# Designs tried in a protein design run: designed miniproteins, single chains, continued (3). Part 1

All scores and structures are predictions.

Each design is a single chain, and the fold is of that chain. pLDDT is the mean over its residues in the fold that is shown.

## One batch from the design tools (miniprotein)

Design m8001
Fold by ESMFold2-Fast:
Structure m8001 (fold): chain A 83 residues (1-83)
Amino acid sequence: PLDELLAAAREAAATSTDPAVREAAEATVAAAEALRAAPTPEALDALLAAAGRLVEALVAAGQDEAAERIARAAGDLARALGY
């Protein structure tokens, strides 16, 4: 779940030409790395918030399939960690 979300966010950051998508994707990657370094409820909340902003940016850019992929990965992570 975390590795899948991280991989998808890294791909969006590397390949997107939309500045808002790139910024949100980079923020999601940073939050995911923070959770890996220190797995706290606060770090998870920050990652889920960042992933939500990435979904919003992807939808605004017309990238609905990528948005669904990020949303599913974030939801799977939240469920796995008891949220």
Scores: mean pLDDT 83

Design m8002
Fold by ESMFold2-Fast:
Structure m8002 (fold): chain A 70 residues (1-70)
Amino acid sequence: MIPVTNEVASAVAAKAYALGASPAQAVALANRLLERPELSEEELRELVLSLGFSEAQAEEIVAAARRAAA
């Protein structure tokens, strides 16, 4: 499980933006992540894909969340 802290949400949003997401899309992802106290890597991947990111982008975003949570 990945704990959803402000640091994790910020890292996810920053990575999404770096991958070409709009500021609005990055903020929407961070806000949806913060609706939960924790989530699995699979749940995060599903969430990212549901917001229109590609599979490759989802893998990068999950990796960023793992690094921020460590």
Scores: mean pLDDT 81

Design m8003
Fold by ESMFold2-Fast:
Structure m8003 (fold): chain A 63 residues (1-63)
Amino acid sequence: MREELERILEELEAKLKATTSESKKAALYTGAKIRIIGLGLDTGEEELVREALKRADEIYEKA
């Protein structure tokens, strides 16, 4: 799970850096959060999901 969460966050950061569209950035961010929540529902690792969601928020704010 941790490696999968890390890949989602890395992909989000790379895609946000590659686009200038605010609407597309918002869509990418929302999609990443949905994927993170989905992994949490599958594995039950709530703490890792909360940390990953916080990191996704920080990545989006910096983009």
Scores: mean pLDDT 80

Design m8004
Fold by ESMFold2-Fast:
Structure m8004 (fold): chain A 69 residues (1-69)
Amino acid sequence: SSIKEQIEKQIARLKEQLANPDLSPEEKARLEQKLQDLEESMKNLDSPEMIAHLRFAEELRRLREQAAG
């Protein structure tokens, strides 16, 4: 969830930057490319395989906390 929240914040910032009327066409294209890349990354986080992997990572984290006391 924290990773998804970070990506959502980056998407929001890029959309805010894209709303700037003073952007050059080259800067706009670069920001649009970054936005597309982040949206694709967020889409991939919702895949069943990625969800299973994240669930395993969370379980390992929990076991580490239990070992630390």
Scores: mean pLDDT 75

Design m8005
Fold by ESMFold2-Fast:
Structure m8005 (fold): chain A 60 residues (1-60)
Amino acid sequence: KVEELLKILEKYDPMLAEFFKRALEGAKDLTPEERAVFDEWLQRMLENAEKIKKKIEELK
């Protein structure tokens, strides 16, 4: 699911999408607590991108 949200983000902001991909690689070095916070934040950001896409499509 995260991969699908990243593909959506790439259509709106490819540089930001690349940043999140690199952040996911770095997240492998995080503690479990840090990783949980990071995953929640990342999911919220990606879900916001998906919601924006749906709203734009509704305007068409």
Scores: mean pLDDT 70

Design m8006
Fold by ESMFold2-Fast:
Structure m8006 (fold): chain A 80 residues (1-80)
Amino acid sequence: MEEKLREEAWKLLDRAQELANAGDYRGAAELFEEAARLYEEAGDPRSAAFALRQAAVMARQAGDDERARRLEERARELAA
């Protein structure tokens, strides 16, 4: 189960990167945040923290600084 969750999370990271490359930063942030949830469920907080930091970068590019700050805070909690 955990390996399958990591595989699905990885696919979401790839799709999020495609959206970011297309300029859909809001959509990319959503997919990175979804990938983080799957990594957390798989017991991989380090990968979840990475995905949340990428989501924060995308949120800032979309103009949502408040969402970015919340995502960065969640990432720090998981990486502690």
Scores: mean pLDDT 86

Design m8007
Fold by ESMFold2-Fast:
Structure m8007 (fold): chain A 68 residues (1-68)
Amino acid sequence: MLLLTPEQAEAVKERVLAVGKATLSPEEFARYKAKLDEALARYKETGSREDQLEFLKLVSEVLLKALA
């Protein structure tokens, strides 16, 4: 079973990007937005656990940068 539904993954992306917009530089934000959009698109296309984990890895990277 996949950890997140597509709807849940979209909601996670939106919340993480809101945090990133508030905390990251415009350049860093643009890079992570592109990476998150791509990772989520791949996950929605493939439904694979590997693509889900890559998406969640990017989520964690944004949150860790926000804490720095």
Scores: mean pLDDT 81

Design m8008
Fold by ESMFold2-Fast:
Structure m8008 (fold): chain A 102 residues (1-102)
Amino acid sequence: MTIEEELKKLKEIAEKILDDETFYEGAKELLSYLTGKEVEEINFEDLVRLIEYLHHMLGEPVPPEPANREEAVELLKELAKKLLEWVKEMEKRFEAAKAAEK
């Protein structure tokens, strides 16, 4: 996958996680992306793993483990918002670099 394709995929996943109707679809896609395996269901432990992964990816320290599923969902949405902003910034930098070469 090219950098452009990876950024597009991460953007789509982050947008799905931020939408209540597609939250679990987005979370499954993210977990599948990280594990390289198909994910049929997402449980509380999977949500915790996704939170840890996004904190590592964004360069932030891992927070205390969420006490319940509701807290895990809210933390994952906040991290998805930060991921979406990070991806948009990377897309802008990548397009600027391409434009400079033309």
Scores: mean pLDDT 76

Design m8009
Fold by ESMFold2-Fast:
Structure m8009 (fold): chain A 76 residues (1-76)
Amino acid sequence: MMSKEELEEEIKELEERIKKLEEEIKRLEEELKKLEEEGASEEEIQKKKLEIQFLEGMVALLRGMKGYLEKILESL
């Protein structure tokens, strides 16, 4: 069984990873907007949208893991 300290550290690491991914998503969304405004090809726009969707999926997974660990911590 993980200690409270180990659970708190794991939760903190997940929070930092989520924050970094959300910052990257924001950057990619800004890049996507510029590509659309500049009249980039549909292929370039679609590639950027897929990159954003992939990262959003990763954020959802990490948030799920964080919630699970927070529930364990609350039960201790």
Scores: mean pLDDT 84

Design m8010
Fold by ESMFold2-Fast:
Structure m8010 (fold): chain A 59 residues (1-59)
Amino acid sequence: MERRIRVETLAAMVIMKATVLNRSDAAEEVAEILRQLEEGKISVEEAEERLRELKEELE
């Protein structure tokens, strides 16, 4: 439950940063990560890690 809230918060932060930087590729990556999480193809922890890495790439 708390881990999912962190994933959603990270996703929102990455999407906002990607929008400001005009990085549509990063926004699409976030959507794909969230979709795989909803379909149970990846764990909440894996989604959180991938989103953190993506956020760092945008800095």
Scores: mean pLDDT 77

Design m8011
Fold by ESMFold2-Fast:
Structure m8011 (fold): chain A 84 residues (1-84)
Amino acid sequence: VSEEELEREIKIAMGRILFELAKKEEDPKEALELAKRGAELMESAGTEEAREEAVRRLLEVAETLKKKGFLEEAEEARKLAEEL
């Protein structure tokens, strides 16, 4: 495994962890910040597969926020997914 491959794998793994934390976070602004960081890490991995996963996970966070009644933060997460 090259340094570059290892860095990419770490970014994807960290992004996944941040998205799972975002879905469990009680504070909607903290949840949105975690999701944004997760998306940035996965996008920085530079693969189409990581980008597609980041979009899917942002939409999952948006739905979680919407179900909790945080409509503004849910819309922001959806817009982040559209920008990828």
Scores: mean pLDDT 86

Design m8012
Fold by ESMFold2-Fast:
Structure m8012 (fold): chain A 108 residues (1-108)
Amino acid sequence: MVQLTQSPASVTVAEGATATITRTASQDVGNQLDWYFQKPGELPQPIITDATTRMPGVSSRFTGSGSGTTYTLTLSNLTADDTGVYYAYSYADPSNPTWGQGSTLTVV
């Protein structure tokens, strides 16, 4: 099973700032990686699939990039509505899909 590490674990930024969340895998699992966003009190929702493809209705301020073992979610021009927990999800092994530990973003 692939191990996923997310960085940072938590970050607080001002409105209009840019934040980056990085996922590192223990081995190269390719682009079979989704990013999820969970608002406080809500269920996680997919925002980016296959590392770079935005889900319908997701803001163009959110971009996925990366290759090999390291993939990054970039969140630009942040608003208070972007506050919550962001999760990397790997499905490269469908028998053992793996979640990252989550990165908490607070926009003030």
Scores: mean pLDDT 81

Design m8013
Fold by ESMFold2-Fast:
Structure m8013 (fold): chain A 118 residues (1-118)
Amino acid sequence: TDYKKAVELFEERIKEDPNDAEAWLRLGQAYLKLGDYEKAIEYYEKAIELENGKSAAAWTNLGEAYLKQGDYEKAIEYYEKALALNPNNPHAWENLGKAYEKQGKYEEAEKYFALAEA
């Protein structure tokens, strides 16, 4: 996938419609793949604002961005918000486990890894 081209396309879409939550989400995903976690977070937060906190996908992606930055406490918080909206999300359960593992909380990590496999 050409993430640089995706950035260009979604930036143009946002210029035409700044309330397009999907375009903000996809722009954040492109920046996450490019390794620009600060921009990814900014754009995911905008998508969450426009969706009134109702997007499990945006919360999951925000958690992933914080996990990649090493902010494990925020990663946990945002994965928990995603799972409250959609508990049938193995990726969010697995990454919640990874965040706990990075904090040295191995018993909690094992519990959430088991939930990802269910």
Scores: mean pLDDT 88

Design m8014
Fold by ESMFold2-Fast:
Structure m8014 (fold): chain A 61 residues (1-61)
Amino acid sequence: SSELLERVLEEVKRWIEENPDASASEVLAKATELAREAGLSPEETLRLLGEVSDWLDERNR
């Protein structure tokens, strides 16, 4: 569901702020792990990774 996706996205954003030295690949790996733990579908996981990538690009990281 969209609500679950948004909750996982917020968890990823929090993790990034707690781990400022993390590379983009480490962030995407963490996002994938959190998506799996939350039970997101493969389609929802791809959407999450897209949103995380967009957010990282906006932050220039």
Scores: mean pLDDT 81

Design m8015
Fold by ESMFold2-Fast:
Structure m8015 (fold): chain A 57 residues (1-57)
Amino acid sequence: MLTKLGEEASLKVQPKGTELGRAARAAGLASADDLGAAMTPTVKETNKIFDELVAEA
């Protein structure tokens, strides 16, 4: 059972998920899942690429 604080945190995650979906579409990907898969191999570099992508989105 989630507390009110937990629910508010979930709401923050949901909008970010939606924004990630839009960013993935802008990058020419089918979904946010494809974006995540592309970033999986190299966490260190993906963090930098993701930060730049998020800044542009």
Scores: mean pLDDT 54

Design m8016
Fold by ESMFold2-Fast:
Structure m8016 (fold): chain A 59 residues (1-59)
Amino acid sequence: HMEELIEEAKKNLTPGMKKRLERLIDEYKRAIEGAKKLNDPEGVKEMEERLKKIQELLK
């Protein structure tokens, strides 16, 4: 699960985890755009929160 990946990456960020998190960022950006087109503000908010957590981890 994504939450487990984030938790482990906070303790020890491996190159493989970094690449997977970067792919997840791209996936969430596309998903947010799709949710906006579907007029799903709750889905947008949820995905934006997840995107922020991943971006904070990689900064």
Scores: mean pLDDT 78

Design m8017
Fold by ESMFold2-Fast:
Structure m8017 (fold): chain A 64 residues (1-64)
Amino acid sequence: MKSKLASEIAAIYVQAIGLEMEGRTEEAEKLRKLVDEAVKALDNGDYSTAEKKIKEARKLLEEA
């Protein structure tokens, strides 16, 4: 499970870079913040919080 969450975080981070390159800086900043929070949760072994942050990031990407 940890490996899957880390992979999803990496994918979201790449998408945030893409949004920034398109000039969508506010959405990119929000995604990077969620990624940072998810990484901290994984580092602490809090998989539930990491999953919640990943879900929030995915929802933001769908609404962007």
Scores: mean pLDDT 79

Design m8018
Fold by ESMFold2-Fast:
Order: sequence, then C-alpha cells, then structure tokens
Structure m8018 (fold): chain A 120 residues (1-120)
Amino acid sequence: MMEEVRELGDEGVGLARRTAEEGGKYTKEAGEAFARAMELARDDAEAQAVVRDRLTEALAILADDPEAAIEVVRALAEGIRTDEQAAIARAALERFQTEHPEVGSEALAAFEEALARKRA
C-alpha cells in the first residue's frame, strides 16, 4: 500500500513535469494518479502526508502554467469520493497558495467549484 501510494505520487509528479517541459496533455492523468493515491492512503496518516507532499510538488512545477494546474485539480476533484480525500487535497492546495498566491488561489477555487458541482 505505502509503496503503491509513493509510486502513484511519483507518477503524478512525473506527469506534471512532462506537462511543464513538453507542453503535452498529461494533466488529467496526473490528477487521476493523485486521486488513486488518496484512495489507497485511506486511514493512513503517513501515506496521506506522502500524497499531500507529492501533490504540492506537482502543483509547484506547474506554477508558471495556471491552466495546467487548474486541469490537474479538476481531474483530481472528479476522483475525490470522501471528505477525508478532499481534506488532503485542500491541505496541498493551501500550501501551494501560500507559496504561489495568485495561481494557488485560482487552483483552489477551481478545485472547490469542481467538487461542489460533483456533489450538487
């Protein structure tokens, strides 16, 4: 489980890096990888911290590309199934917003809108 969580987190970061370097459409796959990592990290605070830290790293890589960051968090929101998973994502997004206030605020707003639309 922890090894699989780390592998999915590393995959998400790698897809974000490829998006930044190659300009390809890997944002949906990155968001989906983090959503799967959150599901595997259920009831495991250490695994949840790994997902939070890797998601924060992936978003920081996309800080100069707000549209890519927004697409990652929208794909992530589609995979969120529980309030616990939403809390992990919010923790990463709040950290991102602290370090990158402009793009981080847009990404957090896009995440909350996507999550609300899914629950409406």
Scores: mean pLDDT 85

Design m8019
Fold by ESMFold2-Fast:
Structure m8019 (fold): chain A 70 residues (1-70)
Amino acid sequence: SAQLDADLDRFYEEVKRRIEEALERGEPLSLADLILMSDKVVRLVREGAPLDEIRKALEEEYAEWRALFS
């Protein structure tokens, strides 16, 4: 479980970093990154929601993933 937790943390931080960087630069998100997001996060991105709102949704999504492996 500790190894899985570390792998999930690394994966989440990498995806979050790429999404935040692309949004900050005003660049398009990759399809691979979009596939990894929930419908809620995808909708927020498509609607042009503020970065803080998208960040909060990503953190909530990660918390739900994390709970499945606790």
Scores: mean pLDDT 69

Design m8021
Fold by ESMFold2-Fast:
Structure m8021 (fold): chain A 55 residues (1-55)
Amino acid sequence: SKEELLKEIKEGYEELKKKFPDVDPELLKEVLEYQAKRLEELEGLKREDFWKAVE
């Protein structure tokens, strides 16, 4: 479901920040933008919903 997908996105983002606390914020944003586009294409998830999940 969409709710399960958004939960998975949030958990993945939190795990990523824990594993790479010193990652460049601009690089992280670029990677997240790429994932947002892929999920919009494959799952029909709106990009705004993706970004709300990682805020």
Scores: mean pLDDT 77

Design m8022
Fold by ESMFold2-Fast:
Structure m8022 (fold): chain A 64 residues (1-64)
Amino acid sequence: MVDEDEVKIALGLIIAAIAEKYNTPLSDSQIAKLEEAAKVAREKGDEETARYLEEVIQRSREMR
């Protein structure tokens, strides 16, 4: 059985990786998805993943 929380984290990481590779600012909906993924990662005890996603959000906001 696939953990829905792990799917949310994986989707957030994919969005983050694409934005980082193409140096493209995230849309408001993409930022919301990354914020949800970071929250879920932190709830799972994955502080490193949560911090990475938060850093991608911050960099995107600095580009806008």
Scores: mean pLDDT 79

Design m8023
Fold by ESMFold2-Fast:
Structure m8023 (fold): chain A 80 residues (1-80)
Amino acid sequence: SEEEFRKELEKIKEDALKRIRDLVAQGASETEILAVLQRAGVEIVDLVKKYNASKEEVDYANQLLQELVAETRRLVAEAK
């Protein structure tokens, strides 16, 4: 369902941001932080395929990924 697809996307974003925040707090490398983003991106692509996502759902997923990347950049810039 569209609702379940959106719920799973939001969970990927929330889980990734939580991990990124923890890594930033621990002084982890940018490489480690980028690995979390790359994994989240793969999980999002897999979800799009699993649900045979519509154009609107794909657009939502792309927006969510852009927000995740932007927030990550902000967290990294804030820390160092």
Scores: mean pLDDT 86

Design m8024
Fold by ESMFold2-Fast:
Structure m8024 (fold): chain A 58 residues (1-58)
Amino acid sequence: MTLEERLAIANKLLEEYDIDPNKLTSEQRKEIMELIEDESLSKEEFEEKLRKLLEEIK
């Protein structure tokens, strides 16, 4: 999975959870970016971990 594909998924999930990226703390942005940049994660693992993180932010 490419970085571009991970960014597209992240943006879609932020919209789905109605999270404004401009209201995220620096720590929350860092955690999201670490998931996006983790090339070892499969698509399914990335989506699962990101959904869990966004549910905690909401």
Scores: mean pLDDT 80

Design m8025
Fold by ESMFold2-Fast:
Structure m8025 (fold): chain A 74 residues (1-74)
Amino acid sequence: KPSVERLVGLALRGIGIEIDAEKILEKDPDNEDAKKAIELAREAMRLALEGRVEEAEKLLKEAEEYLKKAKEKV
């Protein structure tokens, strides 16, 4: 069930993914996985703000997977 605590948690996760992915792009601007992680995290945060918490969680999970792939590439 959506709560303010859950919504805030999703927003913080999204911000963390963006920060980490942007740091990767500073080292490797061609890292497609890092770019995808940012796109998914931003969309997830937007959905969370609209109250679409389940969809936001799904996109955050996908963003986290892309971030892991991005980190593997240096």
Scores: mean pLDDT 81

Design m8026
Fold by ESMFold2-Fast:
Structure m8026 (fold): chain A 65 residues (1-65)
Amino acid sequence: DAEIKELRDKAVEAAKAGDMEKALALVAELYDYLKAKGYSDEEVNELVTETMAEVLKAEAEAKKE
């Protein structure tokens, strides 16, 4: 699903740029999108958790000097 990939990529990109407010908003948008498309609670939780892990990793990498 192209929209899932785009939302995940944008969230990670925002985190890499240091914009955690935007990154978290995009993760919330991903959650809403998955629910609207009829994904199961298990699939939603897995994808959101994976995306959050990537966002947090990107934030940590962005702050490393």
Scores: mean pLDDT 82

Design m8027
Fold by ESMFold2-Fast:
Structure m8027 (fold): chain A 71 residues (1-71)
Amino acid sequence: GSLLNSKYKNIEILEVTDDGKVKIKITDPVTGRTQEFEVELTPEQIEKLKNNIVTPEIADRIARAQAKAAE
């Protein structure tokens, strides 16, 4: 199932730091609301995300960072 890819179809990279911190913007597909937050990704994961490739590991890291930012 392509459900994971559908959930993360509209991820926008706003800023990348040399410390491996990435500021991203994601749109909630249920509410349509946008959220900006920082996530820690490896350089390889950042390159994949720039090419619109979201692996399960990247998706997990983003989900955890988003949940933390919502608190």
Scores: mean pLDDT 72

Design m8028
Fold by ESMFold2-Fast:
Parts: structure tokens; sequence; C-alpha cells
Structure m8028 (fold): chain A 61 residues (1-61)
């Protein structure tokens, strides 16, 4: 799966496990920041993944 698909599935899994929307978004944001450092993602790609995380949490909450 693409990074975006993994982020969306992560949001679904966190909310299904009982995380609040705020906690789910905070966790996903930290994971995306770590991924960006590890893989050398551009600022644009990092911002895009954070936007996907926010959208997924908002849609599923």
Amino acid sequence: SSAEERVRKGAEALLAAGASPEAALAFLTRQIEELARDKGLSEEEKERLIRVAREAVEELA
C-alpha cells in the first residue's frame, strides 16, 4: 500500500481501538514526522501525509 493508504488504515485502527480523534491525530503526526526523518521525505510530502491523517480522523470520528 502507499504511504497514504497506511496513514488512513492507521487512523481507522487507532479510532477502532478507542483512541480519541485528538490522540489518533497526534500519534499519526509523530509517526509521519519520524518517517520523514528516516526516509528523507520532502516537506511537501510530509505536509500531504499529515493532511491525509487529519482528513481520515475527521471522516471516521
Scores: mean pLDDT 84

Design m8029
Fold by ESMFold2-Fast:
Structure m8029 (fold): chain A 70 residues (1-70)
Amino acid sequence: MSVEELREKAEELLEKMEEALKKGDLETARKYGEQFEKYVLQLVLSGDTEGAKELSERLKKLKEKYGLKF
């Protein structure tokens, strides 16, 4: 999988996670968050540390917005 594909999939997972959070579906949001972290790790392993940091910051802000602890 290319770096661009990893970024795209991670971004889509963040959007899906936020949609689940807006609906109060914490279980689905958690599953999307776990998948997101796997793609961020793949991004780091592929050498895209900048993209990984940006995506991790977006996840952190989303977790802070919704008071998540996982």
Scores: mean pLDDT 82

Design m8030
Fold by ESMFold2-Fast:
Structure m8030 (fold): chain A 75 residues (1-75)
Amino acid sequence: KTLSEAEAEAIVEALKPLLSEEALEAVRRVLQESVRNGESVDATIERVGRTLFRLGESSETVQRAVEIIREVVEK
């Protein structure tokens, strides 16, 4: 399954309470690139996780973000 533009927007909204504005903007860019490139959901989740980790987010925050992404896509 590939990520849609609507799913990308829904993921950003769902992550707003968890992430800083900087982290949200970085995630938004990753999601937009994944939609344009037709990347799988799993590849998108991996890229988001790596991006958040590089920004200094905790392992707990990264795991929660991945969980939220899976919930949004599987709805």
Scores: mean pLDDT 81

Design m8031
Fold by ESMFold2-Fast:
Structure m8031 (fold): chain A 67 residues (1-67)
Amino acid sequence: AASAAGLRAVLDREAERDTEGLPESYKEKVRALYDAAHDAVVAGDFETAQALGREARSLVEEAKKKL
């Protein structure tokens, strides 16, 4: 029952933490992916949420390479 709320909290926390040091264009892209992952959690599609979260993390790492 609390698992969806827990996943939302984790995604929100990761989005906040991972976007803090990024350029604005990357912040928007990363946030959009985390927002989509959050929506997938709300819909009960945890597999899509996990995939979108991983894409967001990969984009954060790509942004760091370009900095």
Scores: mean pLDDT 73

Design m8032
Fold by ESMFold2-Fast:
Structure m8032 (fold): chain A 68 residues (1-68)
Amino acid sequence: SAKEKLEEIAEELNKDPRIKATLVGDDTLVIETTLSVEEQIGLALRLIGDYPDFEVKVEGNTITITAK
């Protein structure tokens, strides 16, 4: 399910102490970072490439992944 996949993404991302990934509901992962702007863009592009069935949005220091 989308929820199980988002939980797996959250567990992997939360291994980096600069990243806090939190599941909201069953379809949305909110990723808060203390990464630089360049590192955050790199992370967002990687997520877009790895998870094409999900919508990835970036606002300030937050990246949001939502099931389509």
Scores: mean pLDDT 84

Design m8033
Fold by ESMFold2-Fast:
Structure m8033 (fold): chain A 89 residues (1-89)
Amino acid sequence: SDDAVYWYLKGLELAEQGKYEEAAEYFEKAIELDPNYSIAWFNLGLVYAKLGKYDEAIEYLKKAIELDPNFELAKDVLETVLKKKKEKE
């Protein structure tokens, strides 16, 4: 929906500014309005990874891949986050 796209684009603006917690809130608004918005789930995963919250990042990236099984970038990012989680523990 146009409303979901609006919140998604605002999330992207905040993420570009390094405001990852605020970006996450806007991506969460986008997915609340459109739960099938795979790119919003992907970017939510990315900002959680930037925050070092790898468990949440993995969950959101898996959701993006579930919604779009051809989302190769989400698969690549998921593999990277899984490696970072192992290195932290």
Scores: mean pLDDT 89

Design m8034
Fold by ESMFold2-Fast:
Structure m8034 (fold): chain A 111 residues (1-111)
Amino acid sequence: AEETLRRILELLDKIEEVLRKMLAGENPVEHLTEAFRLLAEVGELLDQLRDAGAIPEDKYRELYSLLDEAHRHLVEAYRALQAGDWEAFKAHVRRALEVVRKMKELVEELL
Protein backbone atom coordinates (compact mmCIF):
# COMPACT_ATOMS: atom_id res chain seq x y z
CA ALA A 1 0.00 0.00 0.00
CA GLU A 2 2.64 2.58 1.06
CA GLU A 3 4.82 1.71 -1.98
CA THR A 4 1.81 2.19 -4.33
CA LEU A 5 0.86 5.51 -2.64
CA ARG A 6 4.47 6.74 -3.04
CA ARG A 7 4.33 5.71 -6.73
CA ILE A 8 1.09 7.71 -7.14
CA LEU A 9 2.81 10.75 -5.55
CA GLU A 10 5.75 10.40 -8.00
CA LEU A 11 3.30 10.31 -10.93
CA LEU A 12 1.36 13.33 -9.60
CA ASP A 13 4.66 15.26 -9.23
CA LYS A 14 5.49 14.34 -12.86
CA ILE A 15 2.02 15.51 -14.01
CA GLU A 16 2.52 18.83 -12.14
CA GLU A 17 5.88 19.37 -13.91
CA VAL A 18 4.32 18.53 -17.31
CA LEU A 19 1.40 20.95 -16.73
CA ARG A 20 3.81 23.75 -15.66
CA LYS A 21 5.79 23.25 -18.91
CA MET A 22 2.54 23.51 -20.91
CA LEU A 23 1.76 26.83 -19.16
CA ALA A 24 5.28 28.02 -20.12
CA GLY A 25 4.47 27.25 -23.78
CA GLU A 26 6.80 24.22 -24.05
CA ASN A 27 5.63 21.56 -26.57
CA PRO A 28 1.95 21.65 -25.45
CA VAL A 29 0.82 18.73 -27.67
CA GLU A 30 3.60 16.37 -26.48
CA HIS A 31 3.13 17.37 -22.82
CA LEU A 32 -0.68 17.03 -23.05
CA THR A 33 -0.23 13.47 -24.41
CA GLU A 34 2.19 12.70 -21.54
CA ALA A 35 -0.28 14.15 -18.97
CA PHE A 36 -3.08 11.86 -20.25
CA ARG A 37 -0.75 8.83 -20.04
CA LEU A 38 0.32 9.68 -16.47
CA LEU A 39 -3.30 10.28 -15.31
CA ALA A 40 -4.28 6.86 -16.73
CA GLU A 41 -1.43 5.24 -14.73
CA VAL A 42 -2.63 7.02 -11.54
CA GLY A 43 -6.15 5.64 -12.17
CA GLU A 44 -4.79 2.09 -12.57
CA LEU A 45 -2.87 2.35 -9.28
CA LEU A 46 -5.93 3.75 -7.45
CA ASP A 47 -8.00 0.80 -8.74
CA GLN A 48 -5.28 -1.61 -7.50
CA LEU A 49 -5.35 0.00 -4.02
CA ARG A 50 -9.17 -0.28 -3.90
CA ASP A 51 -9.18 -3.94 -5.06
CA ALA A 52 -6.55 -4.78 -2.39
CA GLY A 53 -8.62 -3.02 0.33
CA ALA A 54 -5.54 -0.83 0.94
CA ILE A 55 -7.31 2.57 0.70
CA PRO A 56 -10.41 3.83 2.62
CA GLU A 57 -13.45 3.86 0.29
CA ASP A 58 -14.20 7.55 0.99
CA LYS A 59 -10.60 8.51 0.04
CA TYR A 60 -10.71 6.33 -3.11
CA ARG A 61 -13.99 8.03 -4.13
CA GLU A 62 -12.55 11.52 -3.48
CA LEU A 63 -9.31 10.80 -5.39
CA TYR A 64 -11.19 9.24 -8.33
CA SER A 65 -13.55 12.26 -8.46
CA LEU A 66 -10.49 14.56 -8.64
CA LEU A 67 -8.86 12.31 -11.27
CA ASP A 68 -12.03 12.58 -13.41
CA GLU A 69 -12.04 16.39 -12.92
CA ALA A 70 -8.38 16.68 -13.98
CA HIS A 71 -9.06 14.48 -17.03
CA ARG A 72 -12.09 16.63 -17.98
CA HIS A 73 -9.97 19.81 -17.82
CA LEU A 74 -7.28 18.25 -20.04
CA VAL A 75 -9.93 17.18 -22.59
CA GLU A 76 -11.17 20.81 -22.66
CA ALA A 77 -7.53 22.01 -22.95
CA TYR A 78 -7.10 19.69 -25.98
CA ARG A 79 -10.28 21.12 -27.57
CA ALA A 80 -9.07 24.69 -26.95
CA LEU A 81 -5.65 23.85 -28.44
CA GLN A 82 -7.31 22.41 -31.59
CA ALA A 83 -9.35 25.65 -31.90
CA GLY A 84 -6.23 27.84 -31.43
CA ASP A 85 -7.71 29.32 -28.22
CA TRP A 86 -4.57 29.74 -26.07
CA GLU A 87 -6.40 31.61 -23.25
CA ALA A 88 -8.93 28.77 -22.84
CA PHE A 89 -6.08 26.22 -23.13
CA LYS A 90 -4.10 27.87 -20.30
CA ALA A 91 -7.25 28.29 -18.14
CA HIS A 92 -8.02 24.54 -18.37
CA VAL A 93 -4.36 23.58 -17.73
CA ARG A 94 -4.35 25.82 -14.60
CA ARG A 95 -7.56 24.09 -13.41
CA ALA A 96 -6.00 20.65 -13.98
CA LEU A 97 -2.90 21.78 -12.02
CA GLU A 98 -5.10 22.92 -9.07
CA VAL A 99 -6.87 19.52 -9.05
CA VAL A 100 -3.55 17.59 -9.22
CA ARG A 101 -2.26 19.59 -6.20
CA LYS A 102 -5.41 18.61 -4.23
CA MET A 103 -4.80 14.95 -5.17
CA LYS A 104 -1.19 15.20 -3.89
CA GLU A 105 -2.40 16.59 -0.52
CA LEU A 106 -4.91 13.72 -0.12
CA VAL A 107 -2.33 11.04 -1.04
CA GLU A 108 0.21 12.59 1.41
CA GLU A 109 -2.46 12.34 4.19
CA LEU A 110 -2.66 8.56 3.48
CA LEU A 111 1.12 8.09 4.02
Scores: mean pLDDT 90

Design m8035
Fold by ESMFold2-Fast:
Structure m8035 (fold): chain A 75 residues (1-75)
Amino acid sequence: SSLSQEDYEIGLLIQRGLTRPEDAERALEKLKKLKKEAEEKGDEERVRSYQFQIKVVEELLRQYREHGRPPVELV
């Protein structure tokens, strides 16, 4: 399956390390919405893709919330 423009943009934010926690929170909200829509449509491939991206963004947010610093594990 082809990647959507939204998938590509979120991937770039993750790759760039999401410089602000607000950016990570917005990306997470969008990913959760996209995953829910994919689940409702039965698109298992998209669900797996979004689940992986959600995991990465949640880890970035965890680092911001717990350590008050940029996500070092992605460098």
Scores: mean pLDDT 68

Design m8036
Fold by ESMFold2-Fast:
Structure m8036 (fold): chain A 86 residues (1-86)
Amino acid sequence: IEDSPFLKELLEKEEYNLLIDFYEAVAKTASPEEQARAYLNLGKLYYKKGEKEKAIESFQKAMELARQVGNEELYKEAEKLIEEVK
């Protein structure tokens, strides 16, 4: 789970590509739980960028990984975000 005023300000400056690169790197190399959180953040960044399909794909990956590691709170958050971006 994340909620950062800094992240929102950075997106307003159109610097979100750096954050996308960061979370993509985490998603490739981190533990499965950290990968789930990284995909959740990637989905939020893609949604802010207007890339709705990539946002949904990222949230779906977050749900799958969260389910695999037994993090039901993260699973429900990703599921809710998919409904919000549809």
Scores: mean pLDDT 77

Design m8037
Fold by ESMFold2-Fast:
Structure m8037 (fold): chain A 58 residues (1-58)
Amino acid sequence: GPLDTPPAPPTIDSLTPEQQAEVARLVREGATPEEIAKRFGNEDAGKLAEAVRAILAA
């Protein structure tokens, strides 16, 4: 099955530092992690947005 291979964490280098800052800004503007992931076409952007959103909600 797919678990035969050890899982590697996604590397955030798929997102530039500028894109990471833009993700945080979009979250502050009220964008959802799903919308951000769609915009960047990259699940990493959505996961980063989710983390930022959780911090902002706390």
Scores: mean pLDDT 71

